Designed miniproteins, single chains, continued (2). Designs and how they scored, part 2

Each design is a single chain, and the fold is of that chain. pLDDT is the mean over its residues in the fold that is shown.

## One batch from the design tools (miniprotein)

Design m4036
Fold by ESMFold2-Fast:
Structure m4036 (fold): chain A 95 residues (1-95)
Amino acid sequence: SDEQRQRENKLLQDTLDEVKRVLEESERNGDSREEREQRVMDVLNRELLRAINDGRNLYAAGVIQMTKVVLDGFRNNDSVEEIIKKLNDVLNSFL
């Protein structure tokens, strides 16, 4: 339903905002790329499990796409700014 889609889009937006904050804080603190990846993956894994347990299929799909962007970005040595830009594109696909 439209109401369910709006609720799941808000969860996706809240998770995106948390991932962005974690990436920016980790970069500001001078964390290693490995520690930065682990911190972001901890957020995404937590939210994916929550989405699956709650039966939130649209939100789960969004978290999976965010996870792919993050993993691809770290593998390709993308900057934090580039990863954040690509994450914003994921949110736009669900609006």
Scores: mean pLDDT 87

Design m4037
Fold by ESMFold2-Fast:
Structure m4037 (fold): chain A 84 residues (1-84)
Amino acid sequence: SPTPEEILAEYKANPDDPVLQLKVAAVYLMKGDLENAKYWLDKALEIDPSKLTRADLLSLAEVARNLGFPELADYFEEAAKKVP
Protein backbone atom coordinates (compact mmCIF):
# COMPACT_ATOMS: atom_id res chain seq x y z
CA SER A 1 0.00 0.00 0.00
CA PRO A 2 1.35 3.48 -0.81
CA THR A 3 2.55 5.65 2.09
CA PRO A 4 1.02 9.10 2.83
CA GLU A 5 4.22 10.68 1.49
CA GLU A 6 3.97 8.72 -1.78
CA ILE A 7 0.29 9.72 -2.20
CA LEU A 8 1.11 13.41 -1.66
CA ALA A 9 4.02 13.23 -4.15
CA GLU A 10 1.72 11.65 -6.78
CA TYR A 11 -0.90 14.36 -6.12
CA LYS A 12 1.68 17.12 -6.74
CA ALA A 13 2.37 15.58 -10.18
CA ASN A 14 -1.34 15.22 -11.10
CA PRO A 15 -3.37 17.69 -8.96
CA ASP A 16 -6.61 17.41 -11.04
CA ASP A 17 -6.91 13.61 -10.70
CA PRO A 18 -10.06 12.83 -8.63
CA VAL A 19 -8.71 9.35 -7.70
CA LEU A 20 -5.57 10.97 -6.24
CA GLN A 21 -7.72 13.59 -4.46
CA LEU A 22 -9.72 10.75 -2.87
CA LYS A 23 -6.42 9.15 -1.74
CA VAL A 24 -5.45 12.50 -0.14
CA ALA A 25 -8.84 12.47 1.67
CA ALA A 26 -8.02 8.95 2.95
CA VAL A 27 -4.62 10.19 4.27
CA TYR A 28 -6.34 12.97 6.24
CA LEU A 29 -8.96 10.50 7.53
CA MET A 30 -6.17 8.23 8.87
CA LYS A 31 -4.64 11.28 10.61
CA GLY A 32 -8.03 12.17 12.17
CA ASP A 33 -8.22 15.45 10.21
CA LEU A 34 -11.92 15.31 9.41
CA GLU A 35 -12.17 18.83 7.92
CA ASN A 36 -9.45 18.15 5.34
CA ALA A 37 -10.80 14.64 4.65
CA LYS A 38 -14.18 16.21 3.70
CA TYR A 39 -12.50 19.00 1.72
CA TRP A 40 -10.55 16.59 -0.52
CA LEU A 41 -13.55 14.27 -0.98
CA ASP A 42 -15.60 17.29 -2.13
CA LYS A 43 -12.81 18.30 -4.56
CA ALA A 44 -12.76 14.79 -6.08
CA LEU A 45 -16.56 14.87 -6.53
CA GLU A 46 -16.39 18.35 -8.15
CA ILE A 47 -13.84 17.29 -10.80
CA ASP A 48 -15.34 14.00 -12.00
CA PRO A 49 -17.48 11.77 -9.75
CA SER A 50 -17.64 9.10 -12.52
CA LYS A 51 -13.95 8.25 -11.86
CA LEU A 52 -14.70 7.37 -8.21
CA THR A 53 -16.14 3.98 -7.21
CA ARG A 54 -18.94 3.32 -4.73
CA ALA A 55 -16.83 0.46 -3.30
CA ASP A 56 -13.89 2.81 -2.51
CA LEU A 57 -16.17 5.37 -0.84
CA LEU A 58 -17.94 2.68 1.24
CA SER A 59 -14.53 1.27 2.28
CA LEU A 60 -13.51 4.74 3.51
CA ALA A 61 -16.86 5.05 5.33
CA GLU A 62 -16.11 1.75 7.14
CA VAL A 63 -12.60 2.99 8.06
CA ALA A 64 -14.08 6.26 9.41
CA ARG A 65 -16.67 4.35 11.48
CA ASN A 66 -14.02 1.98 12.88
CA LEU A 67 -11.84 4.99 13.85
CA GLY A 68 -14.79 6.46 15.80
CA PHE A 69 -15.86 9.14 13.29
CA PRO A 70 -19.52 8.24 12.52
CA GLU A 71 -20.35 11.70 11.08
CA LEU A 72 -17.53 11.37 8.53
CA ALA A 73 -18.62 7.77 7.80
CA ASP A 74 -22.12 9.10 7.01
CA TYR A 75 -20.53 11.74 4.76
CA PHE A 76 -18.64 9.09 2.73
CA GLU A 77 -21.83 6.96 2.50
CA GLU A 78 -23.76 9.97 1.11
CA ALA A 79 -20.93 10.59 -1.40
CA ALA A 80 -21.19 6.92 -2.51
CA LYS A 81 -24.79 7.64 -3.63
CA LYS A 82 -23.45 10.35 -6.01
CA VAL A 83 -21.09 8.04 -7.98
CA PRO A 84 -22.09 5.37 -10.56
Scores: mean pLDDT 80

Design m4038
Fold by ESMFold2-Fast:
Structure m4038 (fold): chain A 95 residues (1-95)
Amino acid sequence: MKELLEKAIEAVQKAIEAVKNGNRDEAIKYLRDAIDYVQQAIREARDNPEVVELLRKAEEELGKAITAVKNGDYDKAIEEMQKAIELLKEALEKL
């Protein structure tokens, strides 16, 4: 599970850089990769309700980030991605 969360954080960081570089399609790809890693981590964390709650909140913020990227609202997308990273880091600390 720790490796899945580390991969999710890395994918979100790559999405932020893609947004900053104007690469919308690359940003959406990395955000989808991050959501997949988070969904895998949720399945592994079933016996830890506190971690599952943090991961579900991170998944919600990543979904909002995809919507913001599609709407061209890049400042909002970066804000939602940063919130997701904070939630994923908190989940890592509780493992």
Scores: mean pLDDT 89

Design m4039
Fold by ESMFold2-Fast:
Structure m4039 (fold): chain A 86 residues (1-86)
Amino acid sequence: AMLEEALRRAARVAAQGLKDPKLTDEQIYTAVYVALLRAGLPPDLARELAKRIVEIAKQIKQDDPNASVEEIEERVYEELLRELAA
């Protein structure tokens, strides 16, 4: 429950960041990393997950430039759950 909530929040932060033309990839990564830290994840895990979340979100936006923030959030979250279940 707590981990899933943290991942969903991080996915939302990444989606919002990628749709904001004023933010750099590095700023988006930092925002996602901070969101995971605030959710109580240890720094090493937060760093690894933040990189993965941003990579997935960038790929989704590249494949579908018209995807909404909500669509990117859902797709990132679903992919993260698949990777963590494996």
Scores: mean pLDDT 86

Design m4040
Fold by ESMFold2-Fast:
Structure m4040 (fold): chain A 87 residues (1-87)
Amino acid sequence: MLSKEEIIEKIEKKLIEMSKLDTESQLAAARELAEWFVEEAKKNGLSKEEAISLLEEAFKRVKDVVPDSVMKAVYTFFLEKLDEELK
């Protein structure tokens, strides 16, 4: 299982990679990242609150290099999936 820091680092890398894609590919990648992260949170026994805090920390670390539109897309898909999977 991944540590909290390893999860944050993986989210950061995925967000930076997404910023290099076209808009249509960014939306698809944002959904995939959100689904991957919810699954990793479940595998690592993270609470809904802990999962949200890790995503927010990753966003804070990449805020100057990743477009706000990409982060908003990931956050929207993440909350949608999180509401079904975690409490």
Scores: mean pLDDT 81

Design m4041
Fold by ESMFold2-Fast:
Structure m4041 (fold): chain A 80 residues (1-80)
Amino acid sequence: SLEEIARALGRKEGLSDAAVRASLGEPVSEEEAREIVRDLERLSGVPLSEEQRREIMEAILRTGRLAPALRVLRSRGITV
């Protein structure tokens, strides 16, 4: 949910402006989506594989939202 994303973002200093904007449902570029993937990797505390980074990036770009990206992480057993 947006509340879960906002809560996660609020707990981690140094998150990109792109991650904050995406949490508010604002559109992001492919480059910004890559920054968001790095932010989510830091939030999870678990290193992501190239395949996992790709899946998350595609979810963000396809939907324009962070919530679907967090669902991808959760489906892989990663809690944020």
Scores: mean pLDDT 65

Design m4042
Fold by ESMFold2-Fast:
Structure m4042 (fold): chain A 76 residues (1-76)
Amino acid sequence: SEEEVEKLLEELRKLMDKAVDAILAKDEQAFKEYQAQIDEIVKKLVDLTKDNPELREKLIAELEKIEAEMAARLAA
C-alpha cells in the first residue's frame, strides 16, 4: 500500500541519517549495522512496488532524492 511505502521510506531516511552520522564518527560497526537494516528496507520497498509501475516510479524518485540528500550531507 502507499501508506506502507511511505512508512518504510520514512524509516529509510532515519536509518540513512544514522548511517551518515556513523561514517562521520568513524564508527565502522554502527555503520555496518545500519547498512544491513537499510538493505532490508530497500528490498521490502522493491518487492512492494515491483508489480505496480506507478508506485515503482514514485519509489525510484524518492530513493534518488534520499540518496542525493545523504551524499550532499557527506560532502559538507
Scores: mean pLDDT 83

Design m4043
Fold by ESMFold2-Fast:
Structure m4043 (fold): chain A 79 residues (1-79)
Amino acid sequence: MPLSDEQVKAAKKAVYDSLVKFGLPEDKAKRIADAVGQTGRLHGVESAERAALVAGLAYGLSKKDAEEVAKKVRDAGLK
């Protein structure tokens, strides 16, 4: 199911905060967070979780760190 506006906001914040913490520049972290949020708004939590995982790996996060970002998106989308 598509994410609500509050779930999108929570997912975007979780992605942004995590990516900045893992060393991504703020501009890139914001762009990824916006893309993940939009994916969740259109396609739901599973698609947003997968988008976060793929983006994290593509930008050089370890599998563990990318999975942590994806888990935070899932947690935001299930509230």
Scores: mean pLDDT 82

Design m4044
Fold by ESMFold2-Fast:
Structure m4044 (fold): chain A 78 residues (1-78)
Amino acid sequence: SAEEAAIRRAVAHVADLLLAQGEVSEEERELIKAGRLSELSDEVVARFRRVLLQAYPDLDLDLLRALLEPESRHLLED
């Protein structure tokens, strides 16, 4: 859907920003884009979440969680 495409672009944009800032590795960027957040450190997940919510404050987090790998969904709760 257009809404899912918009969320995937937002996630990809934030992942690319974090790589450009030296805050994540290329492997960590690809894990973020793949929705495999459970394979990242707590520090990387917290950093991704902070930057995502700052850049996209109105993002549908329920829909975003549904697009993540099942093991990763709890990491974007609250």
Scores: mean pLDDT 86

Design m4045
Fold by ESMFold2-Fast:
Structure m4045 (fold): chain A 79 residues (1-79)
Amino acid sequence: MKVIVVSNYARDGEFIEKVEVFEVDEDEAQGAVETADRLNAGGVAAVGAEVLPIDASDEEIEKAIREATERTRAALAAR
């Protein structure tokens, strides 16, 4: 299926935000969030990720951006 992946990460004092469209299966979509959580737990980078269906509204995309940003900030604060 096609999905929208919203990701935010902080590295070397920079805050980087991405919105990308991928064709993935349902397991891969879930794996994106799990990978971000694993990287945060390992102290490698502060990463937030959210996955949305391709038909997500602009409001849902904006919400996902905010949630990914909050996850990234929480991961930074936990260090």
Scores: mean pLDDT 68

Design m4046
Fold by ESMFold2-Fast:
Structure m4046 (fold): chain A 72 residues (1-72)
Amino acid sequence: PPPITADDIGEALVRIVNSLPEKKDEVLVALGKYARREMEEGGFSREEIERALRKAGERLNLPEELLKKMIE
């Protein structure tokens, strides 16, 4: 199997969020920060992490202010 990418972690975030019965902003930010931490620990660059999280945020139609909280 191919190595796990930052985009794969972003895809997992999208699937988890879409499986939630409710999409509370606090939960979305927490999940996004968790995904970011996993990417950082995996050794992905800041640029790759930001790109993957922005891609996940676009797929989830997240407001820019929530996306900023996940990336910061």
Scores: mean pLDDT 81

Design m4047
Fold by ESMFold2-Fast:
Structure m4047 (fold): chain A 70 residues (1-70)
Amino acid sequence: SALATLARVAARELLEAGLISEEEAQALVDRGDRDDVDGILALLDRLKARHPEAAAQLDSFAAAVREEAG
């Protein structure tokens, strides 16, 4: 799905930037594969609280997730 693809892109970019763990990256992928919009948004919100320097990037992913959700 488009949501699964978006979650994989987000997981890769955030992991490469050192902002998330391998476990968090896998959680994003798993939530994307299940079309768990609320779960993805909750994880991104937690990441934004932990990494305020990445807020703009995380908000951009959250906006894209909401658009894919319909």
Scores: mean pLDDT 86

Design m4048
Fold by ESMFold2-Fast:
Structure m4048 (fold): chain A 81 residues (1-81)
Amino acid sequence: MLVGAVVRVTAESREAILNAAKAAADTPGVTDVSVGISPEDPTEALMGITAESEEALEAALKAMADVPGVTSVEVVTRSRV
């Protein structure tokens, strides 16, 4: 059963935000990643992530947090799809 999350990512740069999105998308079992970078602050974004399992979602969150320049990854909401 698919699982989804909306995640707030804070980073040192827009490039670090995009690298975090790529790390999530490259995680096995992640099926979709959407990125909304704040127009007022390019170092903050909301990301929507859909994964095949909770384990895949947790792996994606860890991969994003491990990206150089990422300072925070916060789960705003979680849902089953």
Scores: mean pLDDT 81

Design m4049
Fold by ESMFold2-Fast:
Structure m4049 (fold): chain A 55 residues (1-55)
Amino acid sequence: EEQARLQLQDLGYSEANIKVVLNAVKKGYPLAKNVEALKAHNGNAVAAVAELRKL
């Protein structure tokens, strides 16, 4: 969890976006898939998590 948090901070994501991504990781969506979705949605963590939930 702490390592994932630091990676997301290093990539420049906000604390609110980091919390959304970490919650999705705890629900079984891998960090790598979350980061990939974030890139596809221009850093919008809510849209990225919604995309993963559709898959």
Scores: mean pLDDT 71

Design m4050
Fold by ESMFold2-Fast:
Structure m4050 (fold): chain A 94 residues (1-94)
Amino acid sequence: SLEDLQALLDETRAVLAEFNALLARSGGRLSAAERAQVAAQMLALADRMAAVGFPQSYVDTLRALAQDPSASDEELLLAVGAAALEVEHRVKQA
């Protein structure tokens, strides 16, 4: 529903804001513990996106990236940002 999409948009933006705040505090690089926290939030976000009807391919891409130890902090940040834009697009289309 539009209400579920709006809630997901707010959640996605909150995760992105937390990620940016963590990077600012850490001097531009996440610790292993902070990275694990971000990865857990990305997995939770992917589960929420699946629940509101996002394509399996998009959800699987987020899950794969969150679980990829070779992915950079920048790649994780870009993926969360892209998720926020996609959710915003779907809110506007509803």
Scores: mean pLDDT 79

Design m4051
Fold by ESMFold2-Fast:
Structure m4051 (fold): chain A 87 residues (1-87)
Amino acid sequence: SDLEELLALSREMRRRLEAAKTLEEQMEVIVEFAERLAERFPDVPGIAELLERLREAARAGDLETAERALKEMVHRILEQIARREAA
């Protein structure tokens, strides 16, 4: 199930973020999971654009913008899954 995979990825990301000791480690986790989400759900509208924004924020050390982009990616994936399951 797409929902089960998304939830599993989200739980793994949360655990790794909680274990991260530095901003660099937190950014590495965020980038890794954003890339995994974009690879798994390439057909979600705007996913590639959100991934690029997240990568730019990560290069700048802007954790807040990177986290916001990741949350938008997850939200759009959830909306698409919900629409498919409701049909």
Scores: mean pLDDT 85

Design m4052
Fold by ESMFold2-Fast:
Structure m4052 (fold): chain A 63 residues (1-63)
Amino acid sequence: MPVLLRLSPEDAHRLLGLPKDATDVSVLLVGDTAYVDYRLNGESRMVRRRLSPEEIAALRAAA
């Protein structure tokens, strides 16, 4: 089962390098793979990007 974590826009920018205008940021963990879903300013659609192992490690270190 996937696990969903929510991040503040500031944490998403700091830890994952997402744009500062990214909102509704959530991380989806599926097995050993992780994705971040977010919305950009003015967009109605969510953007999904796969996280690298280094980005996952940075999230774990910040927890």
Scores: mean pLDDT 74

Design m4053
Fold by ESMFold2-Fast:
Structure m4053 (fold): chain A 105 residues (1-105)
Amino acid sequence: SDEVRQQILAQIDQIDKIVEEIYKKLFPNSKTPIGTIIRNGSMTVSQEQAMEFLEEFDKRLKKELGISIDESFIESVRSKEEVNLGVVLQEAMSQAIQQIKERLG
């Protein structure tokens, strides 16, 4: 239904907003928009930086949308020394969007 589609789009917009707010907080000196980093699968970061991002993202998803990032995915990031932030966020956002679609659609 159109109502369900609008609810899905609103919650996807909320996910985008959460990611942008965390990015601005954790990478205040970066001039590259987070949308560009995600689209291009770019930006190498330490495991500690990626974990801080994922933990804040998971916390906000649970509080605001009642969804969570897969624990095994979070542990896979924790096992690395460095990761590509854009690639990590592609997967994390994909999981969040899928959960929204499964709940509402």
Scores: mean pLDDT 87

Design m4054
Fold by ESMFold2-Fast:
Structure m4054 (fold): chain A 68 residues (1-68)
Amino acid sequence: SAEKEELINKGLTALVVGLESGDERAIALGRELLRKAGVDDAAIEEAIRLLQQGKGKEAFEVALKGAG
């Protein structure tokens, strides 16, 4: 749904900011937004690994699939 995609985009954006700056609050916010979108913890950790590799598109696809 559009609401899930919006939450995933906001969550991944917060994770990118947090991972690049070392902002633990931004990382925590990103995780919570992805959980709110229905993304399971395994898919959140996989999305974080992909973001750390510069694979933002793949991270979005993993999060979207992880949300059902």
Scores: mean pLDDT 88

Design m4055
Fold by ESMFold2-Fast:
Structure m4055 (fold): chain A 101 residues (1-101)
Amino acid sequence: MMETLVEIMKVTFPEELHPYIDKIYELLEKKDYESALKLAIEVAEKLSKENPLLAERFLVSSLALVYIALNKDEKKFKELAKKFNIPESLIEKAIDFVNLF
């Protein structure tokens, strides 16, 4: 499932973001969830200056990837996301997005 979402993200997002998608996936395969989420937030913050909608979509997709990597453990996912001050609305969007698969 993570691999399928990575492929969808690469079709959805500009090629310039693909190295970040690959790095997030690499960190999640190593179970380094905190570093993966931190990178996703840093990329989204930089994108938000020019394209807030692209930034939100990138962050939600990356959160969805983290949620899948946590085997859809909603409690662990919400605890991790809240630790990094992710808005609850984006946490819910990520969960809903994964439920479409």
Scores: mean pLDDT 87

Design m4056
Fold by ESMFold2-Fast:
Structure m4056 (fold): chain A 87 residues (1-87)
Amino acid sequence: PVELYPVTSNELSATYLELGARAVEEHRDDDEAAAEAFAKRVAAHVYGVPEEEASVKDGLAALLDLRLELNPDAAQADVDAARAKIE
């Protein structure tokens, strides 16, 4: 069952890596601007809205959710909560 999520997670991770690499390339002189652009692109992708209408906060929330799902060192309580959500 967990293997079904990794296929989608790998596709999302590849997209997020592409968006991140592009943001760094476009804003290489300003790490804060690169991070903001990346968060906005993630929000636009996740919520299906134009990048100009995407919020940094929504993008950071989506990135945090993905990070928690991909974190191999997650606390046992967080792992158990994720398993309960899947069942």
Scores: mean pLDDT 57

Design m4057
Fold by ESMFold2-Fast:
Structure m4057 (fold): chain A 108 residues (1-108)
Amino acid sequence: PELDPSVFSVVVPLEEVDSFKPVKLVISLGVTKEGEKVIKVYNKDTGVERAGKVTKVEEVTLEEGIKVLIVTGEAVDPKEVTVLESIETNTPVETAEALKKVVEKIEK
């Protein structure tokens, strides 16, 4: 499967999955140089940063009955984002809650 570098996507489970190690993420509300509100995600375990404009937010039930939150948008360079607010997360549920809060602030 080819990853499209122009697409920003974050997929997080809405339920705690006890068999998986929690991923430490920082979910941020940011702005571009043009003043557009974006979401930025920093993975503390890998050091990878990603940022994107939010175009779609959906909750999907996977074939195994697991509900996931999917946030999709246009990718932007995380180095060109000024962070306004950050939420540190240690569980999938905390990550989903942080994503929902940042998306709500982008839509305001």
Scores: mean pLDDT 75

Design m4058
Fold by ESMFold2-Fast:
Structure m4058 (fold): chain A 75 residues (1-75)
Amino acid sequence: PADAAAEGARKAAESGGDMGTVSQQAIERWREAGGSPLAVAGAAHGASTAMQKGGNADEVIEAARRAYDAAAREE
């Protein structure tokens, strides 16, 4: 699930869409990968925040994974 969420975040970042579009695409991909709603929401927020700061794909992936792991610990 964490690897699938990271892959989804990378694809969202590579799409070059605006922040709203990137977040929506990331949520859809992570949901398809079977992530929990809380973990998926965390990953989407992390990816969106990193993109707003002008992060590259690796930085977006890292931020999404950290947010996913943090949210998953609450489950």
Scores: mean pLDDT 64

Design m4059
Fold by ESMFold2-Fast:
Structure m4059 (fold): chain A 78 residues (1-78)
Amino acid sequence: AAQEEAEKLLKEIEELTKKIKEAAEAGDIEEAVKLWDKLRELYKKFEEIKSEASKELIEKIEKLVAEATKLVEDAEAK
């Protein structure tokens, strides 16, 4: 149910965050931004079920989204 869906979203967000980091490190800012947009869409889906998710899972997802956002901002700011 919602917990299983949230755990699946966490895994997808972890994978996208890794890809964003790889794109940013490669200097592919366009790809990093596209991947970040995909991450934002997954986060919107998570927000729909956030009330049903554990506090620990919410904190993990929020941390990953913040990390991905910083990676894109740092890549664009250079």
Scores: mean pLDDT 81

Design m4060
Fold by ESMFold2-Fast:
Structure m4060 (fold): chain A 71 residues (1-71)
Amino acid sequence: GSEAGRGGGEAVGRAARAAGTDRLSAEDALKAIQEGGVDEESARRAVEIATGPDGYASADGIGAAASSVSG
């Protein structure tokens, strides 16, 4: 299942909204994804793939990154 994608993307979106932004820093996104029940290694990988050169990750980016991994 795409728990890392769907759960992680939703967790990042929720945390970003709470912070008043559309994106979170890689560290904040990692914490939000782990709170969604994703293990740290998978969460770090999804955040790294979805994080842009400015160090921020979006919910859509996390979802897309995890979807490319889960067949």
Scores: mean pLDDT 68

Design m4061
Fold by ESMFold2-Fast:
Structure m4061 (fold): chain A 86 residues (1-86)
Amino acid sequence: SEKIEKAIELFIKWLKENYGVVPESKEEALSLLRTTIDAIEAMKKSPDPEVQKYAEQLRNELKKAGITDEDLEAIKAEYDRRVAAA
């Protein structure tokens, strides 16, 4: 999907610009993005308001990088589909 490929490319750019990290492959980038989504969702469910604020801040940084909520849902669905096919 063009939408998924675009989201992965934007995530790679965000990692490079903010953390100096370049994934070795698009598959690694997809796995890391899926892990990042899981971490944000877990932090949002935290009873600690400061952890919840950190999750919202991280989500807003991804949104500013061009990764929408619809893109995150598409990434989750694609990753889960690939895992089920393996």
Scores: mean pLDDT 82

Design m4062
Fold by ESMFold2-Fast:
Parts: sequence; C-alpha cells; structure tokens
Structure m4062 (fold): chain A 60 residues (1-60)
Amino acid sequence: APPSAEFILAAASGLGLNQEHTVRLLAEVGQGKLLNFLKESKDQNLSVEETRRRALALLE
C-alpha cells in the first residue's frame, strides 16, 4: 500500500472510525482529499472527537 494509505488507516483507527466509515471516506471523498483533511485537522490541533465528527460529516 502507498504510504498515504497507511497514514489514513492509522489516523482512522486513532479516531475510532470503523472499517465501514473508513472505506466510505476513501471511496466518496478520495484518498488525496481525506489525507489533506487529516493533515489540516492535525495542524489546527483539533481534538480526536471533533476530527471524528468532521470526518463523518464528509459522508453526509
């Protein structure tokens, strides 16, 4: 797997996202946009709970 996929999977586990949500985020949002979202969330020092909430909102 490319390094970005490993980063996304690790971040999803850290956020408590289940496999279904992680697969949907990769499919619907795309790997590049999801990676950028995760980097921006880290740079803004968002909490795990807030980052999780915003990630799930990307599926709505």
Scores: mean pLDDT 75

Design m4063
Fold by ESMFold2-Fast:
Structure m4063 (fold): chain A 74 residues (1-74)
Amino acid sequence: MTREGILSAAFLIGAAEADPELAAEAMAASGADLEEALEKARKVIEEAIEKGIVSEEEVEEAKALGAEAAKKLA
C-alpha cells in the first residue's frame, strides 16, 4: 500500500469515528461492511507505522482532518 493510500485510510477512519451514523449509511449504500472495512484499515495503518511508511503523528493528523470533514457534512 502507498503512503498516500494509508493516509487516505486514516482520513476515512477519522471521519467514520466522528460520524458513525453517516459512515454506516454510506457503507450500507455501497454494499460494504463498515466494521470489517474499518478493522482492516486500522490493521494496515498499524503495520505501516511499524514499518516507518507513515508516522503516528501523520496518521493522527489525517484522522483529525477526516473528523472535521465529517462534521461539516453532518
Scores: mean pLDDT 73

Design m4064
Fold by ESMFold2-Fast:
Structure m4064 (fold): chain A 107 residues (1-107)
Amino acid sequence: LRSREELQELKEKLKPFLDRLREETGMNVAVSPLDPSAEIAKGVALAIVRILLGESLESIARELAGLVSDLQALADTLLQEAELFEESGYPELAEKLRELAELLREL
């Protein structure tokens, strides 16, 4: 694991991206009717940051399971984000997000 300060800096860099994505798409198609948008957005940001830091998908899944109550909604959002990242030219990140979503669905 990288330092918590580096992880926090990367999370802060991704927050404007997630905020813009929520504003542009309304997140209604990505988020469950239960409206867990803030918790799901944080979970997505954490997942992306930790994948970029080279952390194992299994350790990321376990941490997310402790932080996010609706793992199904998180998994569904990760799959939608994966498609957007693949379209943006980041196929490796997209693949890791899909694998992480599958791990979360098995918890």
Scores: mean pLDDT 67

Design m4065
Fold by ESMFold2-Fast:
Structure m4065 (fold): chain A 80 residues (1-80)
Amino acid sequence: AEPKIIRRHLDPNMSEEEKKAMDELADKLIPEVLAKAKELGYTPVEIVVETSVTDTTYSIRVTVTGEDGSELVFTYTVPR
């Protein structure tokens, strides 16, 4: 089965357009994250995507949980 994907927007003041843009960017990153996790020997069962915004950057944190409960964290920073 495909891993479960959970999305969280950590900044409550993030606009709906910003949330949509970050979700679309995360959707592009997820396949690469899954490929890397599998390369490292993980069997992904859950992915948590957390987005936050500052004055100058967007941050996307992707946490992959394996079948054994181990976690891999990938952080991406994109200029605004």
Scores: mean pLDDT 80

Design m4066
Fold by ESMFold2-Fast:
Structure m4066 (fold): chain A 72 residues (1-72)
Amino acid sequence: VKVDVTIHLDDGSVVRLENASEEEVVERIRELLEAGKRIVRIELKLTESSEISKEESEEASKQLAELVEKQY
């Protein structure tokens, strides 16, 4: 499953990923946090809807939410 992700940072900058895998999204968030960036908001949109892989997109959203909570 692929997602479009928009990551909003506290300095007003925005990072956009299109057709990203959940691993790619998690890696990008980790890089931003390691660089000392603070994530304010993450928006997820499914680019490839799959009935058989719906749980994977939900798992990715949960992982991203946990990373955001960890920074606070």
Scores: mean pLDDT 69

Design m4067
Fold by ESMFold2-Fast:
Structure m4067 (fold): chain A 78 residues (1-78)
Amino acid sequence: FDRKAAVTGLELAARLAEEGNIKDAAQLLRDLARVLRERGDLKTAEILEETARRVEEAPDGKTAAEYVREAAKRVESL
């Protein structure tokens, strides 16, 4: 499981958030973080876990999606 797969999952999570499926978006991020942690990518896992919390606390789906896209850029830069 590589960073490209993590970014693809983040793009899916952003789409779910835009559609108002904030709970599903946050859950997807947590599931991805768990897989990454098991594979030893602790930094990416931490970014996804923090992003999941921000997504759940976002005032709307558009803002939640922006948080997810910001996280995707950070992951690509690692």
Scores: mean pLDDT 82

Design m4068
Fold by ESMFold2-Fast:
Structure m4068 (fold): chain A 62 residues (1-62)
Amino acid sequence: SMEAEELAREAEERAREAGAGPATAKSVGYGVRQMLEDGASREEARETAERGVRQVEEAGGG
């Protein structure tokens, strides 16, 4: 869906900004899309994305 694509793209972009390499950033976006396609709410998908970005930031340099 358009919303799933938008949230996935946003999550991928945030992961890249946090210092993730291309593969890791794409994986974060993919995870968000999969959650939404599997019936998760927008809220759950956003929380998962934020958690993923935070983990990347912590690994990359805080």
Scores: mean pLDDT 77

Design m4069
Fold by ESMFold2-Fast:
Structure m4069 (fold): chain A 55 residues (1-55)
Amino acid sequence: ERAAELRRLVDELTENADDGVKSAELGQRIRELAADELAADPSALTLGGRKKKPA
């Protein structure tokens, strides 16, 4: 689901490359989603399916 949302944001970024302000906003949203995806780690998802705080 997040991968699809990320792709859509990337597409909008390329469509609005001429809009400096909009490009910057889209870029920040992409960073946030990418960071969440990276932090998720597939091995962690396999174990609990929901719990992400091991501590």
Scores: mean pLDDT 65

Design m4070
Fold by ESMFold2-Fast:
Parts: structure tokens; sequence; C-alpha cells
Structure m4070 (fold): chain A 73 residues (1-73)
């Protein structure tokens, strides 16, 4: 139902905002933070937009952590 979609949007918006705040601390994540901010401004297809932006964020974060781990070993 639309009520379930509205709750999903709220959860995704919360997750996106948390990742924006976290990602702002690392300049390497700036492009995916910008994508998350853009996804939050979408009126139609907001669920898909946020999910795509979160996927891009997690992929970028994984690469950053992998590179840092390789430098420490």
Amino acid sequence: SKKEEDEQVKLLETAAREKIEQGKKDPRLAPVVEKLEQALKVEEGKIDAILQALNDYFKAEKEVKKEEKELLE
C-alpha cells in the first residue's frame, strides 16, 4: 500500500542523510555524497533514486576501505 511505501521512503531518507554526514568527512566520497543529496530532492521515483545512490555510496566506501587496508599491510 502507499502507506508502506511512505514508511520505506522515510527509512531510506534517514539512511541517505546518515551517509551524507559520514561521507562529508572523506573528500574521496564527495561524488557519491552529491548523488545522495540529489536523490533526496527527487519527487517521483524517490525510492529507486535513493537505493541507486546508496548502492553507489557503499561501492565507493568499499573501494576506499580496501585501498586503506592495502596501505596499512
Scores: mean pLDDT 81

